Designed miniproteins, single chains, continued (3). Designs and how they scored, part 42

Each design is a single chain, and the fold is of that chain. pLDDT is the mean over its residues in the fold that is shown.

## One batch from the design tools (miniprotein)

Design m9449
Fold by ESMFold2-Fast:
Structure m9449 (fold): chain A 84 residues (1-84)
Amino acid sequence: SRAAELEARVDSFESLLEAALEVFKENLEKLLEAGLISEEEKEEYLKKVEEAVELWKKDPEEGKKKLEEIVEELQKLVDERLAK
C-alpha cells in the first residue's frame, strides 16, 4: 500500500539522518584533533546538530534551515582559524 511505501521511505530517511550525524561527529573530532575547535565548541555544535536532526524528523523545512545555519557557522569559524 502507499502508506507502507511511505513508512519504508521515512525509516530509510531516518537511517540516513543518523548516518549523517555520525559523520558529523567524526568531522568534529578531526577538527578538535587539528586544534581548530575546542572541546566546549565540539560539544556545543554536536548538541545543535542533534537538535536540528530531531527537528528535521518533525519539520523537514525548519530542520534543513537550522542544519544549514549550523554548517555555515562552523565553516566560517574553521576558515577564520585556518587563515591564522
Scores: mean pLDDT 77

Design m9450
Fold by ESMFold2-Fast:
Order: C-alpha cells, then sequence, then structure tokens
Structure m9450 (fold): chain A 94 residues (1-94)
C-alpha cells in the first residue's frame, strides 16, 4: 500500500472512531434506545464500516478492525469536550 493510502486509511479510521464515540454517547444520554440495542446496532455499523474500508484499501478485515479498536481506545481517553469539537469539525467538512 502506498504511504498516501495508508495515511488516508489511518486518518479515516481515527475520524470514524471520533464519530462513533460522539454518536454512541449521545444515544446513551438520550435514553431513546436500550443499552443492549445501542450496542447491537453499533456492532453492526462497525462491521459494515470495517468491511467497506477493507475492500476500498485492499487490507484484511482483521487488520482494519485492529486499527479501529486501537483508535477507539485512544479516542475514549480524550475529554468529551475535545471529542465533540473534533466531531463538529468533521461534520462541517462533510
Amino acid sequence: MEKEKKEKLEKLIEEAAIVYVAVKRKALNSSALSKEEIEKKSQQIINEFIETLSKKFGVEKEEVEKLFNKALEEVEKLPFSEIEERYRELVAKG
């Protein structure tokens, strides 16, 4: 994989982790869905995202999943205010 493609993949994974944490926290705080329903739907969305990136970048699904899980752990260590700010910036760019 070219350096540019690898950097783009890693950046997309980090951005997806930020979006995922922000959206999941909003869903949990709204109480519109049960925690179990949120977790089930979240797992399905993650699986589809991993499969899509795996196909687009020609990387094994397990490799993308490992990178995504590491990004999630790093993002969850951040203050929510920073996660929310980064999420807003990503939404404004899209």
Scores: mean pLDDT 77

Design m9451
Fold by ESMFold2-Fast:
Structure m9451 (fold): chain A 66 residues (1-66)
Amino acid sequence: SDVELSEEEKEAGKEAAERVRELLSEKVPEKQVEALAKFAGGSAALGKKMGVGTIDDAVEEALKGL
């Protein structure tokens, strides 16, 4: 994304990505886990910037990618 993110928005993204890694680690190939973690992270960070959705919503959407 070409949108500038604040540190708080980046932290939301980092938290969402970490939750995806925790949920899928050892259950899904590492390459797929990292792709889903990046998607969740981006979604959570942008959602926080726009005032829409939660970290939980971003994680749920990423898990639908399975």
Scores: mean pLDDT 79

Design m9452
Fold by ESMFold2-Fast:
Structure m9452 (fold): chain A 72 residues (1-72)
Amino acid sequence: MKEKLERIVELVKDYLDDNGLTEYTLGFATEEEAKAVAEALEKAGFEVTELGPAVPQSKNESLPYQVTVKRK
């Protein structure tokens, strides 16, 4: 679990840096995974702006939970 969380944090940082973005949304199958990733990202210096049930805008991502994080 911890190793997986660290990998997700690194991927989010790299993605934001590579694309010049400050905000990113991640989808999860379970609420427990969403909360764990949110906590890991907060510890890494991100602000969690949304945590809860996903409302898919237009993509066929059937993931019921989402986390949106913002860089400081």
Scores: mean pLDDT 71

Design m9453
Fold by ESMFold2-Fast:
Structure m9453 (fold): chain A 107 residues (1-107)
Amino acid sequence: SIEELKEKILNLVREYFDIVKEMAEAIEKGDLEKARELFEKYLDISGEIVKILNELSKYDPEKAKELRKAFLEYDNKIREAFTNKDVEKMLEVAEELLKDIEKIINS
């Protein structure tokens, strides 16, 4: 159902947010090896989110398009912040992503 897909998207985005927080913590501690391992998990969860959004597009193409646009815009900013080791920016953007996705899903 659409509601099950929405719940799965929210759960994946929350997991994504937790991974970004762990990546930020690894960078702050200077554990660059741990940060790289977490980045691989980040890429996996990001891909899973895109897949579930594509599945949603079969049922609600407009909401899927809005969610995909928001997710990809924030995801690109997080990737840039990670490359620059900008921990504060990673966390700020990740919080904005979570809030915006929750708002769109609940609209």
Scores: mean pLDDT 88

Design m9454
Fold by ESMFold2-Fast:
Structure m9454 (fold): chain A 78 residues (1-78)
Amino acid sequence: SMEEEAKILIEKLREQIKELVAKAKTLSPDQKRELLEAYKKYVDALVKKLSTTLSPELVEEIKKLLEEGVKELEKIVE
């Protein structure tokens, strides 16, 4: 079902964000800024895409998870 697929997506996104944050810590300052900007664009595109397919509640859960990733990367860039 779409709900079960969404749960799998959420768990995959959690692991991907964890890996991305770990990778970001190993990068140069310029690469960290480039990664943050690329991730922000990815978040905007993914939320827009999922908003046409998933329930508002699931979209909000995914959006919050992705935005937590942005905040963690912003801390690493500073």
Scores: mean pLDDT 85

Design m9455
Fold by ESMFold2-Fast:
Structure m9455 (fold): chain A 72 residues (1-72)
Amino acid sequence: DTERQGQELVRAANKALEKPGKHEIELSGVSKQQVEAMVRHIRNTAESEGWKVKTEIEEKGDTYIVKVEIEK
């Protein structure tokens, strides 16, 4: 269910945005496009708040690891 997966991705992104520092989000069963959309959401939200954000996506087989660093 693409809609349910999208909601889970938004929830994970919002949790990372709640606290400054380094966050690691492990995602399986999602497409690269969905991961890229989540990263874009994180960047856009942080930039709208005036925060600095650094993101890195690592692909490990069927799993994606998104590393997020937020500085206020």
Scores: mean pLDDT 76

Design m9456
Fold by ESMFold2-Fast:
Structure m9456 (fold): chain A 76 residues (1-76)
Amino acid sequence: SPLTDEIGRLAEEALKTGKGEDVIKMLELLEEKYKDNPFVQKWAKIAKEKVKGKELSVEELEEVFRESAEEAQKEV
């Protein structure tokens, strides 16, 4: 999926900086770009809440993104 590919690319860029603030900014950009997509809106909201105030490894961030997607799917 083009959306999945874009999310993956942005996540890789955010992780290279090692800053949680950059992950939150990436999620906010996705919310603005896909504001008419209810899944992306819900997923990004849940993911931001889970990463806020935390220092996460790449593996932990991938887990957060996966769990957030599962929760977003249940609420749509």
Scores: mean pLDDT 73

Design m9457
Fold by ESMFold2-Fast:
Structure m9457 (fold): chain A 59 residues (1-59)
Amino acid sequence: DLDEQIRFSQAIAEAHRAYPNDREKAAEEVEKTTGVPKSRVLKLFAAMDTGRAAAREIG
């Protein structure tokens, strides 16, 4: 469902805003908002960090 994807993306953005230094709290916030398990959110954060860190900060 497209709506769920949009809500999930918004929840991630809001969680990053609220907890920029605390990925665990950010993941809990996303789980509360979207119902996606915290473990899955943390895996997504790890994948995003690995894929973008060198390209964005160094590049």
Scores: mean pLDDT 71

Design m9458
Fold by ESMFold2-Fast:
Structure m9458 (fold): chain A 66 residues (1-66)
Amino acid sequence: SAKERADEFIKKAENDLKQYRDDLEKAPVEKQPELQKKIDIAEGYLNAAKKFKEWVEKEEQERKAA
């Protein structure tokens, strides 16, 4: 279902974000900009996936009320 796919995307983005943050803490200064870019992208995907899940849940509630 759409909700299950959203949950999978959220979980993947959270796992990627955790890995990139761990890498950033250990990284030398010259590699930090590249890792920060990956973190920013992963945060964007996480936020989008969470908003999509909220939209799916709202749509299902509105259809049941109509």
Scores: mean pLDDT 80

Design m9459
Fold by ESMFold2-Fast:
Structure m9459 (fold): chain A 65 residues (1-65)
Amino acid sequence: MLEVTAPYEEGMEIAAKLAREAIRLGYGQVIEVTMDQVEDPSKERKATVRLEIKNEELRKFWESL
């Protein structure tokens, strides 16, 4: 499991980019994407992207970010 946390807008873009890369690399796995929507007025909205992958190369690729 790999996680990336960013502001909500950037998190959406990261999620889309991750999905596109997985497809491009030929993985038939389902990627779970969760978006943490914190509606606290004192906090910025954040997005957390989680990947459940079985491929070691994809895992290493994203760990290198």
Scores: mean pLDDT 58

Design m9460
Fold by ESMFold2-Fast:
Structure m9460 (fold): chain A 89 residues (1-89)
Amino acid sequence: SAEKAKELAEEFAKSLLERWKELNVSREELAEVVKESLKELNIPEELIEAIVEAILNGDEEKLIELLTKVILKLSESPEAKEAIKELEK
């Protein structure tokens, strides 16, 4: 269900944030690395900018919300599903 997908994405976002904290990098360094990674994944620029701002402000709640949206877009988009099918050939 959509609710279960959201809960799983939120848990994954929280786990991702905890791993980022273990990297012991500055907020500025983390923001740049995350920005580059999300660009490689073809995430919309407006969402990337919002995530960068949340990292720089140390807004963990907002960051989890935004990362949850990214994870849902990557897992549930029809384009991602088609790309995965092509890679299975």
Scores: mean pLDDT 76

Design m9461
Fold by ESMFold2-Fast:
Structure m9461 (fold): chain A 65 residues (1-65)
Amino acid sequence: SMAESMGKLTGRVARDAGWDDLVPEYERLGRQLGEGLETADEETRTQLHAQFQQQVQRLNEEASR
């Protein structure tokens, strides 16, 4: 499913960075994005992607401090 694929891809970002303890949180964000994209129109998809990027960037910043 889109949710599972996005979850796995997002979790890989944390894993590749060595943030193994954060992999479940990154996977959860990716799954939420994927679930939203399954029912969203084009405009809503753009908004969901922007929100997702902001959330991932925030986690990356907090994890790298």
Scores: mean pLDDT 83

Design m9462
Fold by ESMFold2-Fast:
Structure m9462 (fold): chain A 98 residues (1-98)
Amino acid sequence: MKVAYLSVLRGPDGTLLVFFFVGDKLRVFVSDDIEELAEEVVKLLEENGVEKVYVSDSPEGRKFAEILKKLSDIPIEFVKPPSEEEMAQLLAEHVKRL
């Protein structure tokens, strides 16, 4: 079963950041439009053959998951949010690949 992990955070300027993990691959999406972010994420879930999505349990993560449920039938399960240190490390790894 191929799984993906999603974490949704609000940046300092109010912009939404979505961290998407599939296997060893991390993608970061940045937008003020949560619906457009959800559409991009669904496209990647389908392209990667994802069968289940884990979403970090946060207010933004729950809101994002409700939009995903309207766009896709892929099962969603809420998991413990990553720590700030874990998220900072993931962001640093993403920046190094740019």
Scores: mean pLDDT 75

Design m9463
Fold by ESMFold2-Fast:
Formats: sequence, structure tokens, C-alpha cells
Structure m9463 (fold): chain A 58 residues (1-58)
Amino acid sequence: SGREAAERAAEGARRNAEAVRAAGGTPDSLIQAALEAAERGGDGLTVNLAGVRGALLG
């Protein structure tokens, strides 16, 4: 179920991106949020970053 877990994480990342935009976030703020997620370390980094990047690109 790694794929389902990754999809749920991507969904959460999309919601976070939407919340940042709704709060008047800029592309810079969105990138900063992604960097903060990466800085934490761990297995969720790639999934979280991929989700945010996917939300930006798609």
C-alpha cells in the first residue's frame, strides 16, 4: 500500500499548497514550504516534495 500512502500524502500536499495560495501565498512561499518539508528529513520528503511539485506543474 505504499502507492496509496504516497497518493494520500500528495493529496495533503495539494491541500497545503491550496491553503498557502488562499492565504495570499506566492510561488516563493510555496517553494519555502517545500524546502521546510525537505529539511525535516525522512521517508516522506520525496513524496511530499513530489506532491507539491505535481500540484504546481499540474
Scores: mean pLDDT 57

Design m9464
Fold by ESMFold2-Fast:
Structure m9464 (fold): chain A 67 residues (1-67)
Amino acid sequence: SLSPLQQEEVDRLVAAGASREQAEELVRLGVKGARAAAMGDDETAARYAAESRELRATLPPEAQRAG
């Protein structure tokens, strides 16, 4: 399950025009990437970062700029 802070990020992305499925996947990819980076797995971290950027590029422009 998502933390309250992660759920707020999902709600913010949805408010900016992302679907809930896309918003949840973006937050999930961010968590996985951060964990890989913390473990020194730069290759896996870079892969999740690339997937996150690719998914974000499919969002409406307003949602792409939402932090």
Scores: mean pLDDT 82

Design m9465
Fold by ESMFold2-Fast:
Structure m9465 (fold): chain A 79 residues (1-79)
Amino acid sequence: SADLEKIANADREELLEYAEQLREEAAKLGDSGTERVAEQAREALLANADDETVERVKKALIIALSRLYEKSGGKVRLK
């Protein structure tokens, strides 16, 4: 999807924005597990933004988006 491509092609600053958006959407849906994943992704980027960390965060946020997409009935979108 377009949103998955946004995460896959994002730089560090864009990933920080996407992690915050996914945290907010998870909170709105009552998904504390996915909210925590998005928060941990943000913390990892702030602590160490090497290529390995960036790729790990991208994978985590793609999984988070997919979970929220299923839980919302396809309504969650990245801005």
Scores: mean pLDDT 85

Design m9466
Fold by ESMFold2-Fast:
Structure m9466 (fold): chain A 100 residues (1-100)
Amino acid sequence: REVVRRILRLIAEGDFDGAYDLLLEALDVDPDNPALLAVAVALGLVYQPSPLLEELEEIASKVPDQPNLVVTALLRAAYVLEHLGDDELAAYARELAAEL
C-alpha cells in the first residue's frame, strides 16, 4: 500500500524511471498484488501474462489519452484501482493528477 503511493508520487513528479524501478522491485516481492499490477498496466509495463493483467489492461484502455502523459498514467491508475475496489488509492491518484 505505502509502496503504491510512492510509485504514484514518482509518476506525478515525472520520474518515470524511478517509478518503473520501484514498481519492478515491489512486484519481485509481491507479484500478485492487484494494486501494483494496476499501476503496471497504467504505465504500459509488460509483466508476466495473466487473466487479471489482461482484464486490467482492458480497463485502463477505457481512459482516453490526455495532453499530459503524466496525467494519462495517473488517471489510468486511478480507474483500474477503482475497478479493483481500492477507492483510497484511486482517490490519491486522481488528487495527484489534479495537482498537475
Scores: mean pLDDT 76

Design m9467
Fold by ESMFold2-Fast:
Structure m9467 (fold): chain A 88 residues (1-88)
Amino acid sequence: IEQLLLDLEVAVQNEDKATLKKVLSAIKKQLPSMSEEEFELALKVLKKNLTKLGYVTPGFFDNVVKIMPLKKQKEFLSKLLDEVIADL
């Protein structure tokens, strides 16, 4: 997962929409199988990068997503990533 999150940062910096779609799709596919630790890392990096792209506010993940049980957080984030990918 760490490599995908690094690839996400690079795609955002380079404004590479094709790579961004590919990387976000790959992250989404790994969500159900992520450990709690892997998911926390992914959530932190996605919060930063989706905020930069204008898809979420800085407080969104802290006030909405983090208060959910882990299973529901993964389901919610999967839906959010589908919407972001569709808009790209």
Scores: mean pLDDT 77

Design m9468
Fold by ESMFold2-Fast:
Structure m9468 (fold): chain A 87 residues (1-87)
Amino acid sequence: LDQLLAQIESLVEKIKERDPSISQLADNILSLARQLSKATDPLEIGILEGLALIQIGVMKLITEDEEVKQLLDEIAALLQELVAALS
């Protein structure tokens, strides 16, 4: 878990460097990932994953940087790995 969170944190910092306009949204993704890592209830895990993926989708609509869109897809994949590790 700690290593998956560290990878998500690293990707969030890269997004903030490339597109400062979505910096607050990127920080929200990291917050959701940290909450997800502490969740024990399957319903809570599902809700937090859903919220994070919706927010990633919104960020992909806002950003015009194609590399940022790819980094967001990587975060989505790591979030799914995090959920699998919790289940």
Scores: mean pLDDT 84

Design m9469
Fold by ESMFold2-Fast:
Structure m9469 (fold): chain A 70 residues (1-70)
Amino acid sequence: MTKVEVRVEESTLVLDGKEYRVETRTTVTTHPDGTVEVTRDFLFYDENGNLVLEASLVVTVPESQLAAEL
C-alpha cells in the first residue's frame, strides 16, 4: 500500500526591486515498506508570470523517523 499526499503553497519574494512569485510543491510518498520520500519543488515566476528558476529537493527516510524526545 502506497500513500501519496501533495501540498501546494504560494509565497512572494522581492529581490533587487523585482517581485517573484514562488510556488512550493511538497509531495510525501509513503511506500509499502515504510520508506517515506519527500519531494519539494520550488518554482520561481517573475512579475510577468514567466518561470525563471526551478529547484527540486528529494529526501528519502528508511522505515520510520526517530521519535523526538519531548
Scores: mean pLDDT 73

Design m9470
Fold by ESMFold2-Fast:
Structure m9470 (fold): chain A 75 residues (1-75)
Amino acid sequence: MTREELKELVRKARAGEVKAEEVEERVRELGVSDEELLELQAELLAEENPDMSAEEVLAKIREQDAQAAALEALA
């Protein structure tokens, strides 16, 4: 399965044509990294929001993850 095929599978799951569990299973089978999956999700979110690029969405997600990690380090 290519990155484009995985992106299409995620798109179908969002449309209700495929279960989210099936997408998760395929991600595990293919050894897709969390980073790669995050980039793919950012691209799909950018498609739904024409005011933002995939890079901007990805930057926002990474910023939120960094803030969460900083809060964990303080606990």
Scores: mean pLDDT 70

Design m9471
Fold by ESMFold2-Fast:
Structure m9471 (fold): chain A 80 residues (1-80)
Amino acid sequence: DRDKTKELLRKIAKLTGIEVSDEEIEGLIDLGVTSEFLQEILDSFDKANDPSLSPKERVEHNYRFAEGLEKLNELLRKIQ
C-alpha cells in the first residue's frame, strides 16, 4: 500500500528530524521499500523505549532500529 508506506516514511522522518520529499518517497518505493520494512523499524524503536523490557533487550532493539535506518539512508542516497 503506497499510502501506508508514505505515512510510515513521514513518521520515521519526524522521529529522526530528517525531511523527505514526495519525490524521494516515490523513489524509495521504486527501490522496493515496503510498509512491512518500515513497520519493523518503528516496532524496534518502540521496543527500544519500552520500560518493561530489560536494558539488554532495549539495547538489542535500538541496534535493530539503527540498522534499519542505515539501510533506508543508503537507499535514499541512491535516489538523491
Scores: mean pLDDT 84

Design m9472
Fold by ESMFold2-Fast:
Structure m9472 (fold): chain A 90 residues (1-90)
Amino acid sequence: SQEEIVAEAEEELARLQAKALELEATLDELTKEEAEERIRKLADEFYEFTVEYEERLKEAKASTADIERIQALRDEVEKVLAAIADKVNS
């Protein structure tokens, strides 16, 4: 259902955000190679999310409010990933 797809997307984004924040918190404990590998894996998971759920949410006719909320959560994950990548490459 629409509600199930929205809930699944929110749960997946919360999981990705938790992983991104954990990676950011542990960066000082990782080698550059280890950090790059973890960023790559997490970026791949994030990409899979964006490909799968963007179309599913539209097909399910998710409300504008639900889409905007999910988009905001997605932007927060992307922001953390970008900050981590910048720190590793600086």
Scores: mean pLDDT 83

Design m9473
Fold by ESMFold2-Fast:
Structure m9473 (fold): chain A 60 residues (1-60)
Amino acid sequence: SMDMEYNIKLGEAGREIARLLRQGVPDEEIIRRVMEKYDLSEETVRRLLGLIRQARADPE
């Protein structure tokens, strides 16, 4: 179903964001790359980035 495919895509995007953050990639570069790779809106990617930063307990 579309819902399952979308949820898998969000999970993969979240893992990619977490990986890029650990590598020290700047937020704007992460957002651009994840939008292009996963065909997600900027709003969705920024929301995922915010959630992942909070989960890491060290946002910067």
Scores: mean pLDDT 79

Design m9474
Fold by ESMFold2-Fast:
Order: sequence, then C-alpha cells, then structure tokens
Structure m9474 (fold): chain A 80 residues (1-80)
Amino acid sequence: MDKQEIERLLEMAEEQIRLAKENKDNPILAQIHLGVAEVAIAVVLTTIDKTNLSEEEKEEIRKRARELQEEINKLLKEIE
C-alpha cells in the first residue's frame, strides 16, 4: 500500500462520514456508513507501518485517521 492508496481510503472514510451526516434521519443507514468508514480507517492504521512512507508522513496520516475516528465516535453517540 502506497501513499495514494492510503489517501484514497481516508477520502472514502470522509465521504462515508459525510453520507452518515446527511442521513441522520435514517439511523440504520447512518450506522452502516459509519461502519464502512471505521473499517477504512482501521485498514489505514493497521497497514501504515508496512508502507515505505517517511515517519513524518506516517504521523500526519495517523493524526488524520485519529481525527476521523473521533468524528465517527461523536456521530455514533448522537445516533444512539
């Protein structure tokens, strides 16, 4: 997995989070979108250490992934 593949996964997670926000009136659909986003972020976080990226690039990606995880957790609490 290279930087472009990681960026694609993060972009997919961001899109799924946006779709969850737009579908808050349908809790089941919103939860499905958030679940897909969680899986995408988990793949990024578990594979980042196996990439040839610099430590600076890895830390920037980890920071972005953690920010997205926090957003997902907040949205899940609102849907509960």
Scores: mean pLDDT 83

Design m9475
Fold by ESMFold2-Fast:
Structure m9475 (fold): chain A 82 residues (1-82)
Amino acid sequence: MRVTVIEVTADDTLEEAVDRAVEALLAGEVGDLLEIKVDPSAADRVAPGRIANEVVDRLRKEGRLADILSIGETSAVLRLTK
C-alpha cells in the first residue's frame, strides 16, 4: 500500500486537480491511497470534497472504483478499490 499526496494551489483549476488525482491513483495499485491537499486560499474555488467526487465519477466512467475515506476543509483521502 502506497500513499501519494497531490498539492492543489491557487493556480490550479478544478479540471487540472481532478486530472492529476486520477493519474496518481491509476499509476498505483488497488488498495493505494491518495491524499489531496488544497491550499486554504484555493479551497473556496477548488474544494477537496468536490475534487474527490469528480475523481470518483471519472474513475467510475472508466470501469474503475475509488472510495472516499475522508473529506476535510483542506484535504480529502481516497483509496483505489478497483
Scores: mean pLDDT 82

Design m9476
Fold by ESMFold2-Fast:
Structure m9476 (fold): chain A 92 residues (1-92)
Amino acid sequence: SIADLVEMLKRLKELLDNKRYAEAAETLREILEFLGIPTLHFHVYETLVASAKSIEEILRYIATELRASGLSIEPLIEAAKKLGIDTSVLEI
């Protein structure tokens, strides 16, 4: 549900803000699996979250993967809006 996605994104943001990159990478993997995106090796996500400057960069990555997989980005946009995150860059 959207509520489950909101809670996972909230947890991801909190982990990123606290520089807990291993847990942030695992949370990103869970979000990708929830959205139906095929997942890669864990180290790819650990590198991605460690190099990201903000939650918005991770959301852009997720949106790109959704589009590449032929999946709707609407659940991601709805969940991010519920958290007060700027989604303007995702709606292109």
Scores: mean pLDDT 84

Design m9477
Fold by ESMFold2-Fast:
Structure m9477 (fold): chain A 91 residues (1-91)
Amino acid sequence: SEEEKKKLLEKARELLKRFGVDESFINKMLDYIETYLAVKEKIAKNGPEVLRTLSPQERVKANLGGVVIDAIEMNEEQAKERLEQLKKFLG
């Protein structure tokens, strides 16, 4: 639901701010989460065929969004380590 999406995005923002991550990186992570959720909703509505219609950029963002969601659902110490690794990977 829109309410659940809003809560997830707010939780992600609060966690990243708590870890001392810059606003630019926070906004990038939130963009990835939103892309993942949008793709997941399209797949639920239209089936796995949706994956064939995605641009390469959209596919990468959706996959990274899933990684970010998994990270924020971990305990705070593990979430911080995982997100720091992701930041290093992205440059």
Scores: mean pLDDT 81

Design m9478
Fold by ESMFold2-Fast:
Structure m9478 (fold): chain A 88 residues (1-88)
Amino acid sequence: SLLEVAQRVLGRLQALLAADPALAEEFERRMRAALESDDPEAELERIAEEVAARLEEAEGRALSEEEREGLRLVIRRSFESARELRAR
């Protein structure tokens, strides 16, 4: 299912960010900017494309269409979680 693919992609993203603190810091900055953006959807799509490129570079392979869709879901859920946490 897409949810299972998203969970696998999330694990790979977490491993990538753990190995690269500078990339993790950049990801946090980009997510924070998306929260304050007047067009969050466009910013999230840009983040998904950039993260996909970094994962492909780190793994030496292209992501499948299903993996790209799973990554979009992961990024959206991360955004929603951050937005909810700020509202508390």
Scores: mean pLDDT 84

Design m9479
Fold by ESMFold2-Fast:
Structure m9479 (fold): chain A 70 residues (1-70)
Amino acid sequence: MEEEYREVSEELERKSGEMARVREEGRRQSEEDPENAEKILKETQERSNKLAKEAQELDERGQELKKKLE
């Protein structure tokens, strides 16, 4: 159980890092390609939303595991 909580926490941290990277890369690409900026930002938002949903599911699992450890 403690190992499972650690694994979930690590995965959540990785997902948070991916979200930050996706947003930063989208910002950079939109600045480098202003004619396609609207499309790039829309695609970035969609990718970020998907990662946010995955992170939310992991966070909920982590909270349940933490509750059982306490």
Scores: mean pLDDT 79

Design m9480
Fold by ESMFold2-Fast:
Structure m9480 (fold): chain A 95 residues (1-95)
Amino acid sequence: SSHLQKALEKLREAAEAARAGDTSSAQKYLNEAVLHLAQASDDLPQDVVEQISKLIHDAIGYINLAIDRPDLKERYLERAAYYLEKAAELVEEAL
């Protein structure tokens, strides 16, 4: 699916932005990934959708923690990138 391919690209861009400490770009690319995943939701098994959604939710949580706790920003963004990369792996397996 072209929507899954775009979701994969945007999840990887979000992870890269998070590793670079760019919370703004990470949020932008993550929002774009979510929109593409919504367009492709009928192309994915329900359990895979639930797993990807959980990983994205965890990543959003860590990005928000990084914004709220500048003293721990690097650690939280590393965790966000990890969850975004895991979500990207699941999307790639569904292609």
Scores: mean pLDDT 89

Design m9481
Fold by ESMFold2-Fast:
Structure m9481 (fold): chain A 63 residues (1-63)
Amino acid sequence: SLLDEIRAILRAGGASEEEIDAIIAALEAGDFQTAERLLVRLHIRGKISAEQAQRIGRLIHQL
């Protein structure tokens, strides 16, 4: 699923399971504002690359 691919990218970047669960819960609830804020915070903290963030954004648009 698209959500499983997003989980895999976040995990590969070094996001914690708690951080991954929070992002997925926001996406499943349709709370794209919260999901975007959490993703931006992970990128700023160096947990995901700009390329990984862009790929996740493209997957979210397919949800």
Scores: mean pLDDT 86

Design m9482
Fold by ESMFold2-Fast:
Structure m9482 (fold): chain A 55 residues (1-55)
Amino acid sequence: SLEEEAAELRERAREVLPARDAATLDAMIDHALRHWSEEARRRLLAAVRRYLEAA
């Protein structure tokens, strides 16, 4: 599910990013899961995954 994928990406962000950046990303994902369309949420999670792969 998108929520499970988001949880996985949040954990990965905490491992590879500075605490402030990880917290900002967590807040962005949380906002998107509550307020954005499913397509926009999928696009955000895909972009986050690519960003974290490059970090």
Scores: mean pLDDT 82

Design m9483
Fold by ESMFold2-Fast:
Structure m9483 (fold): chain A 67 residues (1-67)
Amino acid sequence: SKLELARKGAEAAAEFEAQGLHRLADYAVRQAASLLPPEEAAREIARLDAGTPVAEVMERIIAALEA
């Protein structure tokens, strides 16, 4: 399911952040955002680009997929 893919993306992003692999963590968030409708994906990517923490953006994506 899209929700399972997003949760796996969140796990991967957290592991990348813990290892200092910030570019890969950013990539994982962008991949998870692509599971949302285009307008919602654009809003979450805009938050990421504005400096919102990776973990917070991932929580928002998962919450949107649960709704």
Scores: mean pLDDT 86

Design m9484
Fold by ESMFold2-Fast:
Structure m9484 (fold): chain A 105 residues (1-105)
Amino acid sequence: SEETREKILEAARDVILRFGRENVTMEQIALEAGVSLSTLYKHFPSLDALLAEVDRRSEKETRERARKIAQDLLNQGKTPEEVRQHLLDLGFDEELVDEVLKELA
């Protein structure tokens, strides 16, 4: 189910935050999510697949935040160069910032 998939992804993020990415196991994520290993493997065939989905969703959330900030600043009359620098100062990745600004051009 989608609800179970979301619970697994939330558990994976929490485990990564507490123990670091290099110390993460499928068994630990299953325990944290409150699901069986069998259920976990039905949703994600490997740890690499699970981590890739975590990264994809984190990137999507970060991109949406950057896009909203960029659009607000552009609507206020800031130049693309001023918006770019502001997003970089906030700690957003340069490639992400450039892609967002290209999409809003």
Scores: mean pLDDT 87

